# Designs tried in a protein design run: designed miniproteins, single chains, continued (5). Part 33

Each design is a single chain, and the fold is of that chain. pLDDT is the mean over its residues in the fold that is shown.

## One batch from the design tools (miniprotein)

Design m17200
Fold by ESMFold2-Fast:
Structure m17200 (fold): chain A 78 residues (1-78)
Amino acid sequence: VEEAEKLLKEGEEAFKKGDYEKAAELYKKAAELAKGVDDELAARALENLALVLLKLGKGEEAGKALNEALKLAKEPSG
């Protein structure tokens, strides 16, 4: 969890610098590490990944990341 939070912060710094490719990689790693341990953190990382992918013109990949984030953030209410 601590490593995933660190990667999320590093991704935010890369985003601030305009390094969207690096930000996307860091957010993706943060989400992968957080899945199954802290789904809220994983969802947050995937939301940030989706925003970065939109900046890169990768709308399809952004949509997939956002959909995955929504599934992780939602309680199991049918």
Scores: mean pLDDT 79

Design m17201
Fold by ESMFold2-Fast:
Structure m17201 (fold): chain A 67 residues (1-67)
Amino acid sequence: DLEKALKEVEEQIKKNPSAELYLKRAGLYAKLGNAEEAKKYAKKAVELDPSLKKEAEKAIELAELME
């Protein structure tokens, strides 16, 4: 359940934000077809940890494919 996974990640971010959690959030929005939110949180993840750039780019590409 993508919606449940997204809520769980959002709760984790509220307690202890991290680049990896923002990347997970971006990936979940990408799978839901929400390209704007996927791009927003992918950029946030890369700002916190530039090593995640390739994973963030893949999430954005997935969002474009999913509508």
Scores: mean pLDDT 81

Design m17202
Fold by ESMFold2-Fast:
Structure m17202 (fold): chain A 82 residues (1-82)
Amino acid sequence: SMEKLLRALLFLATAASTLHLVETSAEGLSPEQLRLALDNALELAEETLRLARELGDEKLAKEAEELLRRIEELRARAEAAE
C-alpha cells in the first residue's frame, strides 16, 4: 500500500539522518545521548526492513539492511570506546 511505503520511506530517512548526526557529531554527544540516538535509529531501521519485506521491495530491504549494519558497527565502536 502507498501508506505502508510512505511510512517505510519516512522511517528509513529518519534513521539515516540520525545515523549521519551520530557519524558527524559523536564526540559532542554524551554516552547516554549516543546510545539513545543509535537505539532509535535501530528501531526505525528494523521497522523499515519489516515494511520493505511486507511490500516485497528488495531495494528498500537492502537499504534497510545496510543501515542496520552501519548502526550495529557504530554501537560496537561506541561500546568499545567506553
Scores: mean pLDDT 85

Design m17203
Fold by ESMFold2-Fast:
Structure m17203 (fold): chain A 84 residues (1-84)
Amino acid sequence: MLEEAERELEEARARGDVVGEAEALFRLGEVYYEKGDLEKAIKYYEEAIRLLKSLPEKSEEVRKKILEAEIQIGIILIELGVRK
């Protein structure tokens, strides 16, 4: 899954596909979350959010992905606070 998500990210960047790049970043966030690397998971979700928010027009799909990533970051931040 990691190698596949990294490849998708490179391919999306190479073709200038902003939505595809954000989708690959979201998948990287999920992969690192499952591996327990919470800091990397947050980083990739934040990158996906910043990229999607940079779009001049925000479709329903774009708004949904931003919300999903923000929810995932919120969950991770709560987990980090609990693991003190």
Scores: mean pLDDT 80

Design m17204
Fold by ESMFold2-Fast:
Structure m17204 (fold): chain A 91 residues (1-91)
Amino acid sequence: SEEELRRELARKVAAAAIGATALQWAQDHPELFSPEEIAQLRQTVIDLAKEVLKLAEKVPEGRESYLRFALKIAETVGDKELAEEAKKLLE
């Protein structure tokens, strides 16, 4: 349903935003987080952004805002491939 899809997107957007913030904080505190833990956090955020990008294609209304969000997350975590995919879909 549209309602379930919107809830799923909202949850993934929230998770990606929280994850990106947590990743930035972890990178600023290398005394508390190992490189492996930081890499795992980064991958989790990337995977969430990829899911937002994929699900955005199923929502004509709000598609652009979800794609722009995924692009912002990709740029924030430094995933150039995901950023380029999001930009291409925005064309």
Scores: mean pLDDT 87

Design m17205
Fold by ESMFold2-Fast:
Structure m17205 (fold): chain A 80 residues (1-80)
Amino acid sequence: SRAEQVSEEGFREALEGVGLSLEELEADPEAALRRFEERVAAILEEMKAAGASEAQLAGFRANAQILRERILALKREKEA
């Protein structure tokens, strides 16, 4: 399905934006989630240091939350 392919490609590109691959997430979801949280924290601190607005920080946090929920869903599937 086109929607399924677009969803996977968009998710892959978003993961690459935080320095992760879908293959890393599939291999070890727990380690990938830990690395994701470390990178999100580092990016937020860099954004703050660069003078990012509250709106920019909120936008990044919202995008990070969408990725986090998807990572947690995949982790739950592997634990089931």
Scores: mean pLDDT 77

Design m17206
Fold by ESMFold2-Fast:
Structure m17206 (fold): chain A 96 residues (1-96)
Amino acid sequence: MKLTPEQFDLEVEIGLLEIQVAITKLAAERLYKQGKISEEEYKKVMELIDKAEEHIKKARDALAQGDFETARKHLEEARKYIKEAQKIIDDALKKS
């Protein structure tokens, strides 16, 4: 069966979120090693990124089953966790 436009769009969204996870993780690790964020802030960011990665995995599993609604819900949750992690980094840098 041909790849549907909706399936293709969801696979692109998953790939973009995986890139955002990788960038946020690398930024947090770098900032922590430079002493620009605390150990507590670093741990919170990593916990949120772990939750985002779990939701991305669940989105991939749902997409493989043709459950596009469940895939979208998990991608929305992943985006929320990524945004929350980014906010912790931004807020920490402003406290300097």
Scores: mean pLDDT 86

Design m17207
Fold by ESMFold2-Fast:
Structure m17207 (fold): chain A 66 residues (1-66)
Amino acid sequence: SKEEAEAFARAAEAAGHSVGVLYGNGKVTVLSDQGSVTAEFESDEEAKRFAEELAARYPNVRAGEV
């Protein structure tokens, strides 16, 4: 879920881990060396916006399109 993806990114950032956020095909996957969480969205634009907002909010988060 979006909530789980955001919580995972926040926890990884707080622990000092690097976080990748991949978006495409109506999905966002948040990745770290600890694992991954995938969230589904109604549109590619919503998925992109979510990923970009996470990257803007957390310095260790980098967003990219798949």
Scores: mean pLDDT 79

Design m17208
Fold by ESMFold2-Fast:
Parts: sequence; C-alpha cells; structure tokens
Structure m17208 (fold): chain A 117 residues (1-117)
Amino acid sequence: MSPVEEVKRIVEELLKSPDPLAAAQRHLPRLVEIAREMSLEEFEEMIKILVEAMQKATPEQRRVLLGLLNAILSVLTPEQREVAIKILEEAAKKSTDPELQAALQGLIDELRRMLER
C-alpha cells in the first residue's frame, strides 16, 4: 500500500469511528512513521488529505484531526515545514469556516516559529 493510500484509509477510519480520539491515538505512531519516510510530494498530499477531512468533519472530529496534524508537524524536517505552511495557508484562504481558518492559522504560526529557530 502506498503511504498516501494508507493515510487516506486511516483518516476514513477516524471519521467513521464512534471514538475518533481513541482511533487517532492507535494510529498516531504509524502516521508519524509514514510522515518521516514520505517524499516531499507524498507529504504534500498527506497534508491536503488531512485538511480536506477537517473541512468535512464534525467539531469533535476536527479537534482530533488538528491534534494528529500538530503531532505530525512536530517531527518534520525544515523542508516539510515550508511545504506544510504553504498548503495550510492556501487551505485557510479558501475556507469559508471562520473556526477552521483560525485553527489552520494557529498551526501556521507555530510552524513559522519553528522555522525561525
């Protein structure tokens, strides 16, 4: 299974789970492993998948997905952080949901702080 296909499967399982937080906790170690091994192009697709899922998610599912994304972002290379910022900025600009825009902006601000070090 490709890394991108595995991420899509995990995200779908999280969104269908009666306990998204517990499902996220079970899959987090594997998602971190996948993110570290991904090419820059595969990583870009992963971030897009997570952002698209957040746009369609309930508020509870969105919080879980944000937590997963934040955990993944904490283990990134500088190059992956720059790619993540670009994708998150485009997603925030295109979003019509003020709560999602604010959450994405929070992630962008944190990633920019990491790049300044």
Scores: mean pLDDT 80

Design m17209
Fold by ESMFold2-Fast:
Structure m17209 (fold): chain A 68 residues (1-68)
Amino acid sequence: SSDEELKLLTIKLVNAAVDGDVEKALKLLEEIEKKFGKETAKKVARAAADVARLNGVDDAAEALEKWL
């Protein structure tokens, strides 16, 4: 289902962000935008940025916030 696909992509994005893999995180975010739209991608990007910041990965958080 589309909800399950969004959940999987969101988990992958958050993991990439926490790992500091900014390029992978942004690529996954672009995929979410393409499949689910800009507003959904913005919500996921904000959540991923917050989780990255809580884990001390400020570079990933800033990259995701800049994409917003």
Scores: mean pLDDT 89

Design m17210
Fold by ESMFold2-Fast:
Structure m17210 (fold): chain A 74 residues (1-74)
Amino acid sequence: PSSETVARIIGLALRLLGTALEQENEEALELVQKAVKAYNAGDYEKAAEYLLRAGELVGEREVGEEAAELLKEA
């Protein structure tokens, strides 16, 4: 992925992490952690699935969808 795409993905993931922390949503926190692990392994499809699910759980579906779409393009 381009540096701009990577920066956007990081920003969206940090937003989801922040919302999960505010809500004390352990399931969403685990999903963001799994997304980071998948991303570091080069598994962008799994990272996308985890961020999409995290977004759904914390009520930020659009943020999760944007992050997932960018990861699938990577």
Scores: mean pLDDT 84

Design m17211
Fold by ESMFold2-Fast:
Structure m17211 (fold): chain A 94 residues (1-94)
Amino acid sequence: TAPEAAKGAAGALENARKAVENGDIRTASIYLTAAQLLAVGALLETEDPEMKELIEKGIEYAQKAGRALDAGNVDEAIENLQKAAEYFKKAAEL
């Protein structure tokens, strides 16, 4: 379901954050990609406009995290991963 996919996206981002903290950028990128795929799946499945807005904000922060990782900005990446996970968790709890 869309809430389960959003919850999965939040979990994947938590794993991405832990990977970044351990210096494992490759593993972080894999989890970030998985989270974005789950989030897009949730967005396509839901008809709830509030859930759509929360998922879209989560995707925006996940994209910012990806750009920060590509730039080597670890602190910015962690901040954006945490914000993205927060939005996906809020979407899952609707």
Scores: mean pLDDT 89

Design m17212
Fold by ESMFold2-Fast:
Structure m17212 (fold): chain A 57 residues (1-57)
Amino acid sequence: VPRATFTTVVEAEDEEAAREIGLQLVRDAGWDPAQTEIRVERIGPGVYRVTLTRPVP
């Protein structure tokens, strides 16, 4: 199944704050939050990788 993936690195106080940033990016991009997978990975103290995945187009 075709998918579109966007990855960014964010500074946040915790994983929950990083997810909030990811959700805001989904909204700003005009994507449907219900159809967008948000994955958060801790890569350092206060640093998180946020990956957004949605069906194409």
Scores: mean pLDDT 79

Design m17213
Fold by ESMFold2-Fast:
Structure m17213 (fold): chain A 57 residues (1-57)
Amino acid sequence: VEAELEAAIAAGDVERATALAIAAYEREFGPPSPEEVERIRASVEAAAALHAAKAAA
């Protein structure tokens, strides 16, 4: 699961990475609130942007 999330982030597939992160959160903490979903999405977007910047450098 973590390997798939890392691969999605590396590929810049934010939707896939967000879905995987939500699924992981749900397994650990139960279903996330809409606010938690937005925070997860923002974190994934930031991680994907950092990965893309490192790949471009």
Scores: mean pLDDT 78

Design m17214
Fold by ESMFold2-Fast:
Structure m17214 (fold): chain A 72 residues (1-72)
Amino acid sequence: GRIPELIAGLSDPDPATRMQAAYELVQLAEEHPEEVAEALTRLLREDPDPAVRSGVRSLLAQRHPELLERVE
């Protein structure tokens, strides 16, 4: 399924691949809110690249600010 494949992409060694997976998961947040919230919360806490974390945080602030309240 698409969601498990995108969640796997969040663990890719390439930060560009992780950012793309996170972008696509944000597009699916309305259809799969709990799975997306869990996966992106983990990325914001654990991703080693501060640029990836900052980019995903900005994207969530624009599209799903309610998810940011759950990760802070």
Scores: mean pLDDT 80

Design m17216
Fold by ESMFold2-Fast:
Structure m17216 (fold): chain A 75 residues (1-75)
Amino acid sequence: MEEEKKELLEFARELRERARELREEAERLREEARRAEEEGNLEKAKELRLEAELLEGVAALLEAMARWLEKLAEE
């Protein structure tokens, strides 16, 4: 049973690391969108912002899953 809890915590850690990577990518896309907007490419800026929002959403889901796994490991 303790080994199972360790596996849950390790998986939660991996999900949190993936979420962090996705949030870093989302920030990069937001910076690209700002530059595209400055260059007058409004369509590209909108696409990049939508992609960044999608990555943030996925990161939030992964963080929620990690929290659920951590809670299971505590019980």
Scores: mean pLDDT 86

Design m17217
Fold by ESMFold2-Fast:
Structure m17217 (fold): chain A 70 residues (1-70)
Amino acid sequence: SMRDKRIENARKEIDAYIEKGDYDAVLRLGARYPEVSAYAMLKVADKLPDLSDETIEAFKKAAEAIEKRR
């Protein structure tokens, strides 16, 4: 379906940002598109030991925002 293609494209975009090391872009995509938020958070979490303090703080805020949607 058209929705499934959009989700697939969003996941590919997230994977491309991960390859570029643009973790802030991954977190922004996860915040904007609920259908890929869990995928975005898992991809960034895998990189946590190598992330800057600023990106780790952004990750924590994104996780809190997702919990508040629950």
Scores: mean pLDDT 75

Design m17218
Fold by ESMFold2-Fast:
Structure m17218 (fold): chain A 78 residues (1-78)
Amino acid sequence: SEEEAEIHMIVLLETLAGLSEEEAREILENEDEEKLKELEEKMKEVVEKLLKEGEEVARERLEEMRRRAEERIRERRE
């Protein structure tokens, strides 16, 4: 669903760009293209660093982010 996709994006922004949930939500809701572009560049640097540490490390980090998003989705469902 779109709500689940939004939560995944929020967790991604929190983890790779260092934003709070509130900051990530505000940026997504306001469709701030300039800020999103800046964050995309920052996140690319983090991803490149993870890939240099190894494919396994990058995969583990992505799995961790997925689990965090799924946990947040479950909490919302109560």
Scores: mean pLDDT 76

Design m17219
Fold by ESMFold2-Fast:
Structure m17219 (fold): chain A 82 residues (1-82)
Amino acid sequence: MEVQVGIEITAPSKEAAEAVVEALRAHPGVTSLDSVITEEGDKYRVGITATAPSLEQAQAIADAAVREAEKYGGEARVTING
């Protein structure tokens, strides 16, 4: 069963936002990924919708998103729909 992963990240810079998106796009569990980066004051909001072929791969993507956001002093919120 395909699982959808919704990820919301707050990044301190555009470069950090772009780096997180590219890291997640390169993740081997990602079947598809759509992203939107929006400037919000002194920060950047990143909305990501990713698809994974299993719940286990969806969880790996979720964990990767939190880890990448934390590297840049950002926050991640993840929702898994499956």
Scores: mean pLDDT 81

Design m17220
Fold by ESMFold2-Fast:
Structure m17220 (fold): chain A 85 residues (1-85)
Amino acid sequence: MAEIEKAVADFLSSDDPEAALRALAKVLGIPTDLSPVTLAELVGARLMELGRYDLAIPVYEKGIELYPENTSLGVLLEQAKEKLA
């Protein structure tokens, strides 16, 4: 399996989502010393840049689940869904 696909699957199923999100960020070349909500936004954005809207959507959905007070993730999720439509 592609390394990115495995790292996304690990993030979605992990008992430690923050650690899995940092591992996914590292795979995508994103600095891991950022806040978890910022990592979710940047990870999703990098997946969007790669045309992997299929992976960006579940990442944003999991980010909203973990950080429900962050309104930016909801906007980014809708943008990702529009790219698949």
Scores: mean pLDDT 82

Design m17221
Fold by ESMFold2-Fast:
Structure m17221 (fold): chain A 90 residues (1-90)
Amino acid sequence: MQEKIDEALKLAEEVAKRIADALRSQGQPERAEAFEQSIAKLIETVKRSQDILSAKDLYTAIKAAVERELGEADKKSMELVNEMEKILKE
């Protein structure tokens, strides 16, 4: 169980960086900072709690952000989100 949460955290951090980088490239650094701060708080909660429900909340937030900010144009971010879902499903 711990290994699954740690793997999900790695994927979440990678996707969050991609979203923030995309926002900065679009000339929205303030939105990138706000997003990074929000996700960092969720990541900290998962690291502290080590529970699957907090990890699922982080997954839900990351998935919503990918759909809102990147859409289907960023296939890699969607693949990472799908991998995170697979890890957390079991």
Scores: mean pLDDT 80

Design m17222
Fold by ESMFold2-Fast:
Structure m17222 (fold): chain A 64 residues (1-64)
Amino acid sequence: MEKVRKALLEESGGGERVTSNQLYEALIRAGASRELAMQVSLEALEKGLEVTIEEALEIYEKVS
């Protein structure tokens, strides 16, 4: 979890929100599989063009 949170903060440039593409890149950098990163990113895209870091972490926990 902490590793994923840090990667999301880096991808957001210190912002509160990430796109599905930024979420995918953050998960890959945090060591997630390509399959997991893709699934989490698609779930985030269903919520909108951007999600909060907290929403992204909730999706990651639900999917992983």
Scores: mean pLDDT 82

Design m17223
Fold by ESMFold2-Fast:
Structure m17223 (fold): chain A 85 residues (1-85)
Amino acid sequence: SLVEKAKERALKFIDEMIKFIETLKKNYPEYKEFFDRAIEELNKVKEEILSAKTLEEIQKAVDRATSIMKEVKKLINEYEKKKKE
């Protein structure tokens, strides 16, 4: 029950990340390949969450997704800084 609820929340969280990156692909087409790779990795995280048997395994998968999102946000921040100069 707790594990299943954690999986549902984690999967929704990953789906929101994927939706966000899909929006970024439209706004920053020069980074399409990077965003496609990020979405591919997030889909792998979803498979890891579905296969998880413990809360610890779910948390490790979510932590990995969070790291991917940090890289995505870093790339956008660097692009926006360069555009503002």
Scores: mean pLDDT 86

Design m17224
Fold by ESMFold2-Fast:
Structure m17224 (fold): chain A 80 residues (1-80)
Amino acid sequence: SSQAEFDRLVALVKEADELYKKGIELYNKGQKEEAASYFKRAADLYKEAADLYERMGWTDLANYFKERAEYAKKKAEEAK
């Protein structure tokens, strides 16, 4: 249902944001390998949120989260 999809989106974005923040924290502490793992997980969840927004017809939000996913993926690559 649309409500279940929305609830899933809220949960995915919240989890992605927390994973990304943890990645930044670990990166700044020099724990780069662990940071890469967190950034990659955040990227995967941002992409999942983008795909859900796209299926719902929310193109602007889908594009926004696609960009966030790509940025997190780049951070994971830089941290490796």
Scores: mean pLDDT 88

Design m17226
Fold by ESMFold2-Fast:
Structure m17226 (fold): chain A 73 residues (1-73)
Amino acid sequence: SEYEELAKKSLEEAKKNPDDPTPLLSAATALERLGKLQEAADLYQEVADKFPDHPIAALSAGKAELLRKQAEE
């Protein structure tokens, strides 16, 4: 699966580049596309928590909240 491979590669890149939010965002987006909403929400929250001063933090926190609500349905 394209998104399964993207999620795997992006998580590996996140480990190599801990100061870059982009790989975690790519992994979260891939998991969202796979319907793994709780796992995607956890990664979006991790981006917000690890990069609170980054412009992407507010968007990532909002995505995490939305996807958690969808996962509970």
Scores: mean pLDDT 84

Design m17227
Fold by ESMFold2-Fast:
Structure m17227 (fold): chain A 86 residues (1-86)
Amino acid sequence: MKAHLYLLGDLLNLVVEGVSREQCKEIAKYAEELGASRVFLFYDGNTCYILAEGITEEQARKIAEYLKEKGAEEVTLYINGKEEKF
């Protein structure tokens, strides 16, 4: 599993490769539980695409940590052009 998170303002775009559809749904649900106002999910092949609105920088870091705990080999979070690796 490899994840890239892009936070622009309060809009989080998440791309996770090497996950099942069920794992993709669990990640989207976790974003909703953290307080995202709206979450969209698209799953194609082996890649999960999530768009979440109303996400803070701290919540984006929690999602990155969650993915690392779930066995992601690489997790990179981009916050307004700043790269953070997990």
Scores: mean pLDDT 87

Design m17228
Fold by ESMFold2-Fast:
Structure m17228 (fold): chain A 68 residues (1-68)
Amino acid sequence: SAAEELALAREKAREEIERLLAGEISKEQAVKRIEELTDNPEAIRIAKGALDAAAENEVLARAALHDL
């Protein structure tokens, strides 16, 4: 279902944000990983939005992890 795809995208965004904060992965790589998980463009859009917010600064990244 669309809700399940959205939930999966949010969980993956959380994992990728944690990797970004640890310096293990680039934003480019994080986006690619999300796109590989689902073909639902709305789920991808929401997950990318979370990554964009996280990339602005560490405080926003921590907030995104708590909200996902």
Scores: mean pLDDT 71

Design m17229
Fold by ESMFold2-Fast:
Structure m17229 (fold): chain A 74 residues (1-74)
Amino acid sequence: HMLEEIEKRYQEDLALIDRSLANLEKARAEGKVPSDELYERAVADLERSRAFITERYEEEKKKLQELIDKLNEL
C-alpha cells in the first residue's frame, strides 16, 4: 500500500527532526551549546527541514491520491 509507505517515511523523517531538536535542547540545558545565536540558528534550520519534509509529503500524498482517484474512475 503506497500511501502507508509515504506516511511511514514521513513519520520516520519527522521523528529524526524531533530527536535532533530534543538533543539540541538537552545540549543547551547542559551548557554544551557555545552561543544562543548558534542554538537559534540550529533550531531554525531544523524547523525549515521539518517544513520542507511536510511540504514534500503533502505533494507526494496529493499526487498519489490524484492517481488513485483517476484509476478508480475506470
Scores: mean pLDDT 82

Design m17230
Fold by ESMFold2-Fast:
Structure m17230 (fold): chain A 62 residues (1-62)
Amino acid sequence: PDAAEAAAMGRRAAEAAARGGGDLSSSQINGKMAAVEAGEAGADEAAVRAAERAGLQTSLES
């Protein structure tokens, strides 16, 4: 996926962690997992980084 799609994956992962009662560490881990999933879906390096940042940012900025 492109950078925007990868970022959306990261955001959804962080939101899922929060809904499940996850703490900050769980949200960070899910942000990393979203980056891995984006990469496996064929996202390029920039899109993978966007997914990771989106997940972490959603967790940290509420």
Scores: mean pLDDT 64

Design m17231
Fold by ESMFold2-Fast:
Structure m17231 (fold): chain A 55 residues (1-55)
Amino acid sequence: SLAEELLKAYENKDYEKAVEILTSAPSADVRKALAEFEKKVGKEKTQEFLKSLTS
């Protein structure tokens, strides 16, 4: 699952891998994965993670 790969990248602080996942997958799949990710870690941590990827 794309959401599981994204969670592993987050847990490992592998921001490069997270960016690769988010930029290589179709937009619909990214949206679904981020929704599942947010459900696991919460909205605040999701926003912090995404900000870290664009710094």
Scores: mean pLDDT 81

Design m17232
Fold by ESMFold2-Fast:
Structure m17232 (fold): chain A 77 residues (1-77)
Amino acid sequence: VDPKRLEAEIELAMVLMREGIANILFSQGRYEEAIEEYRKAIERLRELKERYPELAEELEELIARLEEKIKEAEEKL
């Protein structure tokens, strides 16, 4: 196992878990808290993109998805 590849996989898994938490908050009408969690996930994805440029396209798609979720949550406020 390559430690750097494993670290990237763990970091991405943590971001996906945070997205899951934000989705639960969104479904409960807790839009301000959902926005905060989506923003933290985006920040982590941007850091991953800088450290793993080979994943840039995939990470940019995830960022766009989370940015859309933030817009949806802001419309509900």
Scores: mean pLDDT 84

Design m17233
Fold by ESMFold2-Fast:
Structure m17233 (fold): chain A 80 residues (1-80)
Amino acid sequence: VSREELEREVTGVFLYLLGKAYLEEGKYEEAIKAFEEARKADPRLSADTLELIGEAYKKLGKYEEAEKYYEEAKKLREEE
């Protein structure tokens, strides 16, 4: 892989882990942003990040948004 591809993959993983840390600390809006950036950096993380974005929205009381993200993650997992 190119250096650029490797850097994007590493960035995606770091942002994913950062998002999980924010989620555990109750920083749900920051977690959502980190997971969205992780998805942009490494699309292979999309299903995992969508589930965790759904969890963050649920913790924020945004149940309708959470449901949409869970459905999107489920569709991606079924297509893989």
Scores: mean pLDDT 80

Design m17234
Fold by ESMFold2-Fast:
Structure m17234 (fold): chain A 70 residues (1-70)
Amino acid sequence: SQQERQELIAQATELAEKGQYEEAAELYRKAASLETDPVVKENLLKAAELLEQGLTPEEAEKILVRERLK
């Protein structure tokens, strides 16, 4: 459900803010698996990949905003 997906994203963001990037990325991938919109799904997968590269959630969000404009 949309609520379940949003909860996973919120938990992923909190984990990333605590420096638990691998766990945060896993939750973003799980949220992507529940998403039916292919654009949103791709953005969640990109967020997971960026966090695994050590980027903060704020930095990942800025990159995803730029990608959404393409």
Scores: mean pLDDT 72

Design m17235
Fold by ESMFold2-Fast:
Structure m17235 (fold): chain A 62 residues (1-62)
Amino acid sequence: LSEETVKRIEETALAEGATGIQIDKSRGHVAVTTPDRETAERVEEAVGAIPGVKRVSVGAAL
């Protein structure tokens, strides 16, 4: 993933309500933490639509 793509992933996830983000640039994997399931679904859809993202993993804050 490019630096521009990483920034876009972070901005998109935060805009959708993510509270934590981890990005594996080499694999195109993104892990996000969200406060609830509805936010998780929106973040997964929005981030998954970004070119170069191969996998999105979403967890709720416990």
Scores: mean pLDDT 76

Design m17236
Fold by ESMFold2-Fast:
Structure m17236 (fold): chain A 99 residues (1-99)
Amino acid sequence: SQLAADAESIARALEEIARELPTASERERIVMAVAVALEGAALGYLASLAPNPEAARLLEEAARLANEAAKALNEGDVERAKELLEEAARLAREAARAE
């Protein structure tokens, strides 16, 4: 489904950001925080459209973790942000499989 494809695409984007974080400058982390917040908003929107309640729940949790990751990046907590991004990506991918 398109929702599954979109969720998988967001999961890949979050994994890419997590991979780049250890070598990112402070300025790059600020840009990444904005990108992560936008991906979180997209996950929340997909959750509102999901016909499967389990997929909706997983997407809502992924959105929450992405928003927490953006906050961690703005606070300079790179390790916490990486963990949150990896978990958000995992949940988004699980949501894609539930559809």
Scores: mean pLDDT 90

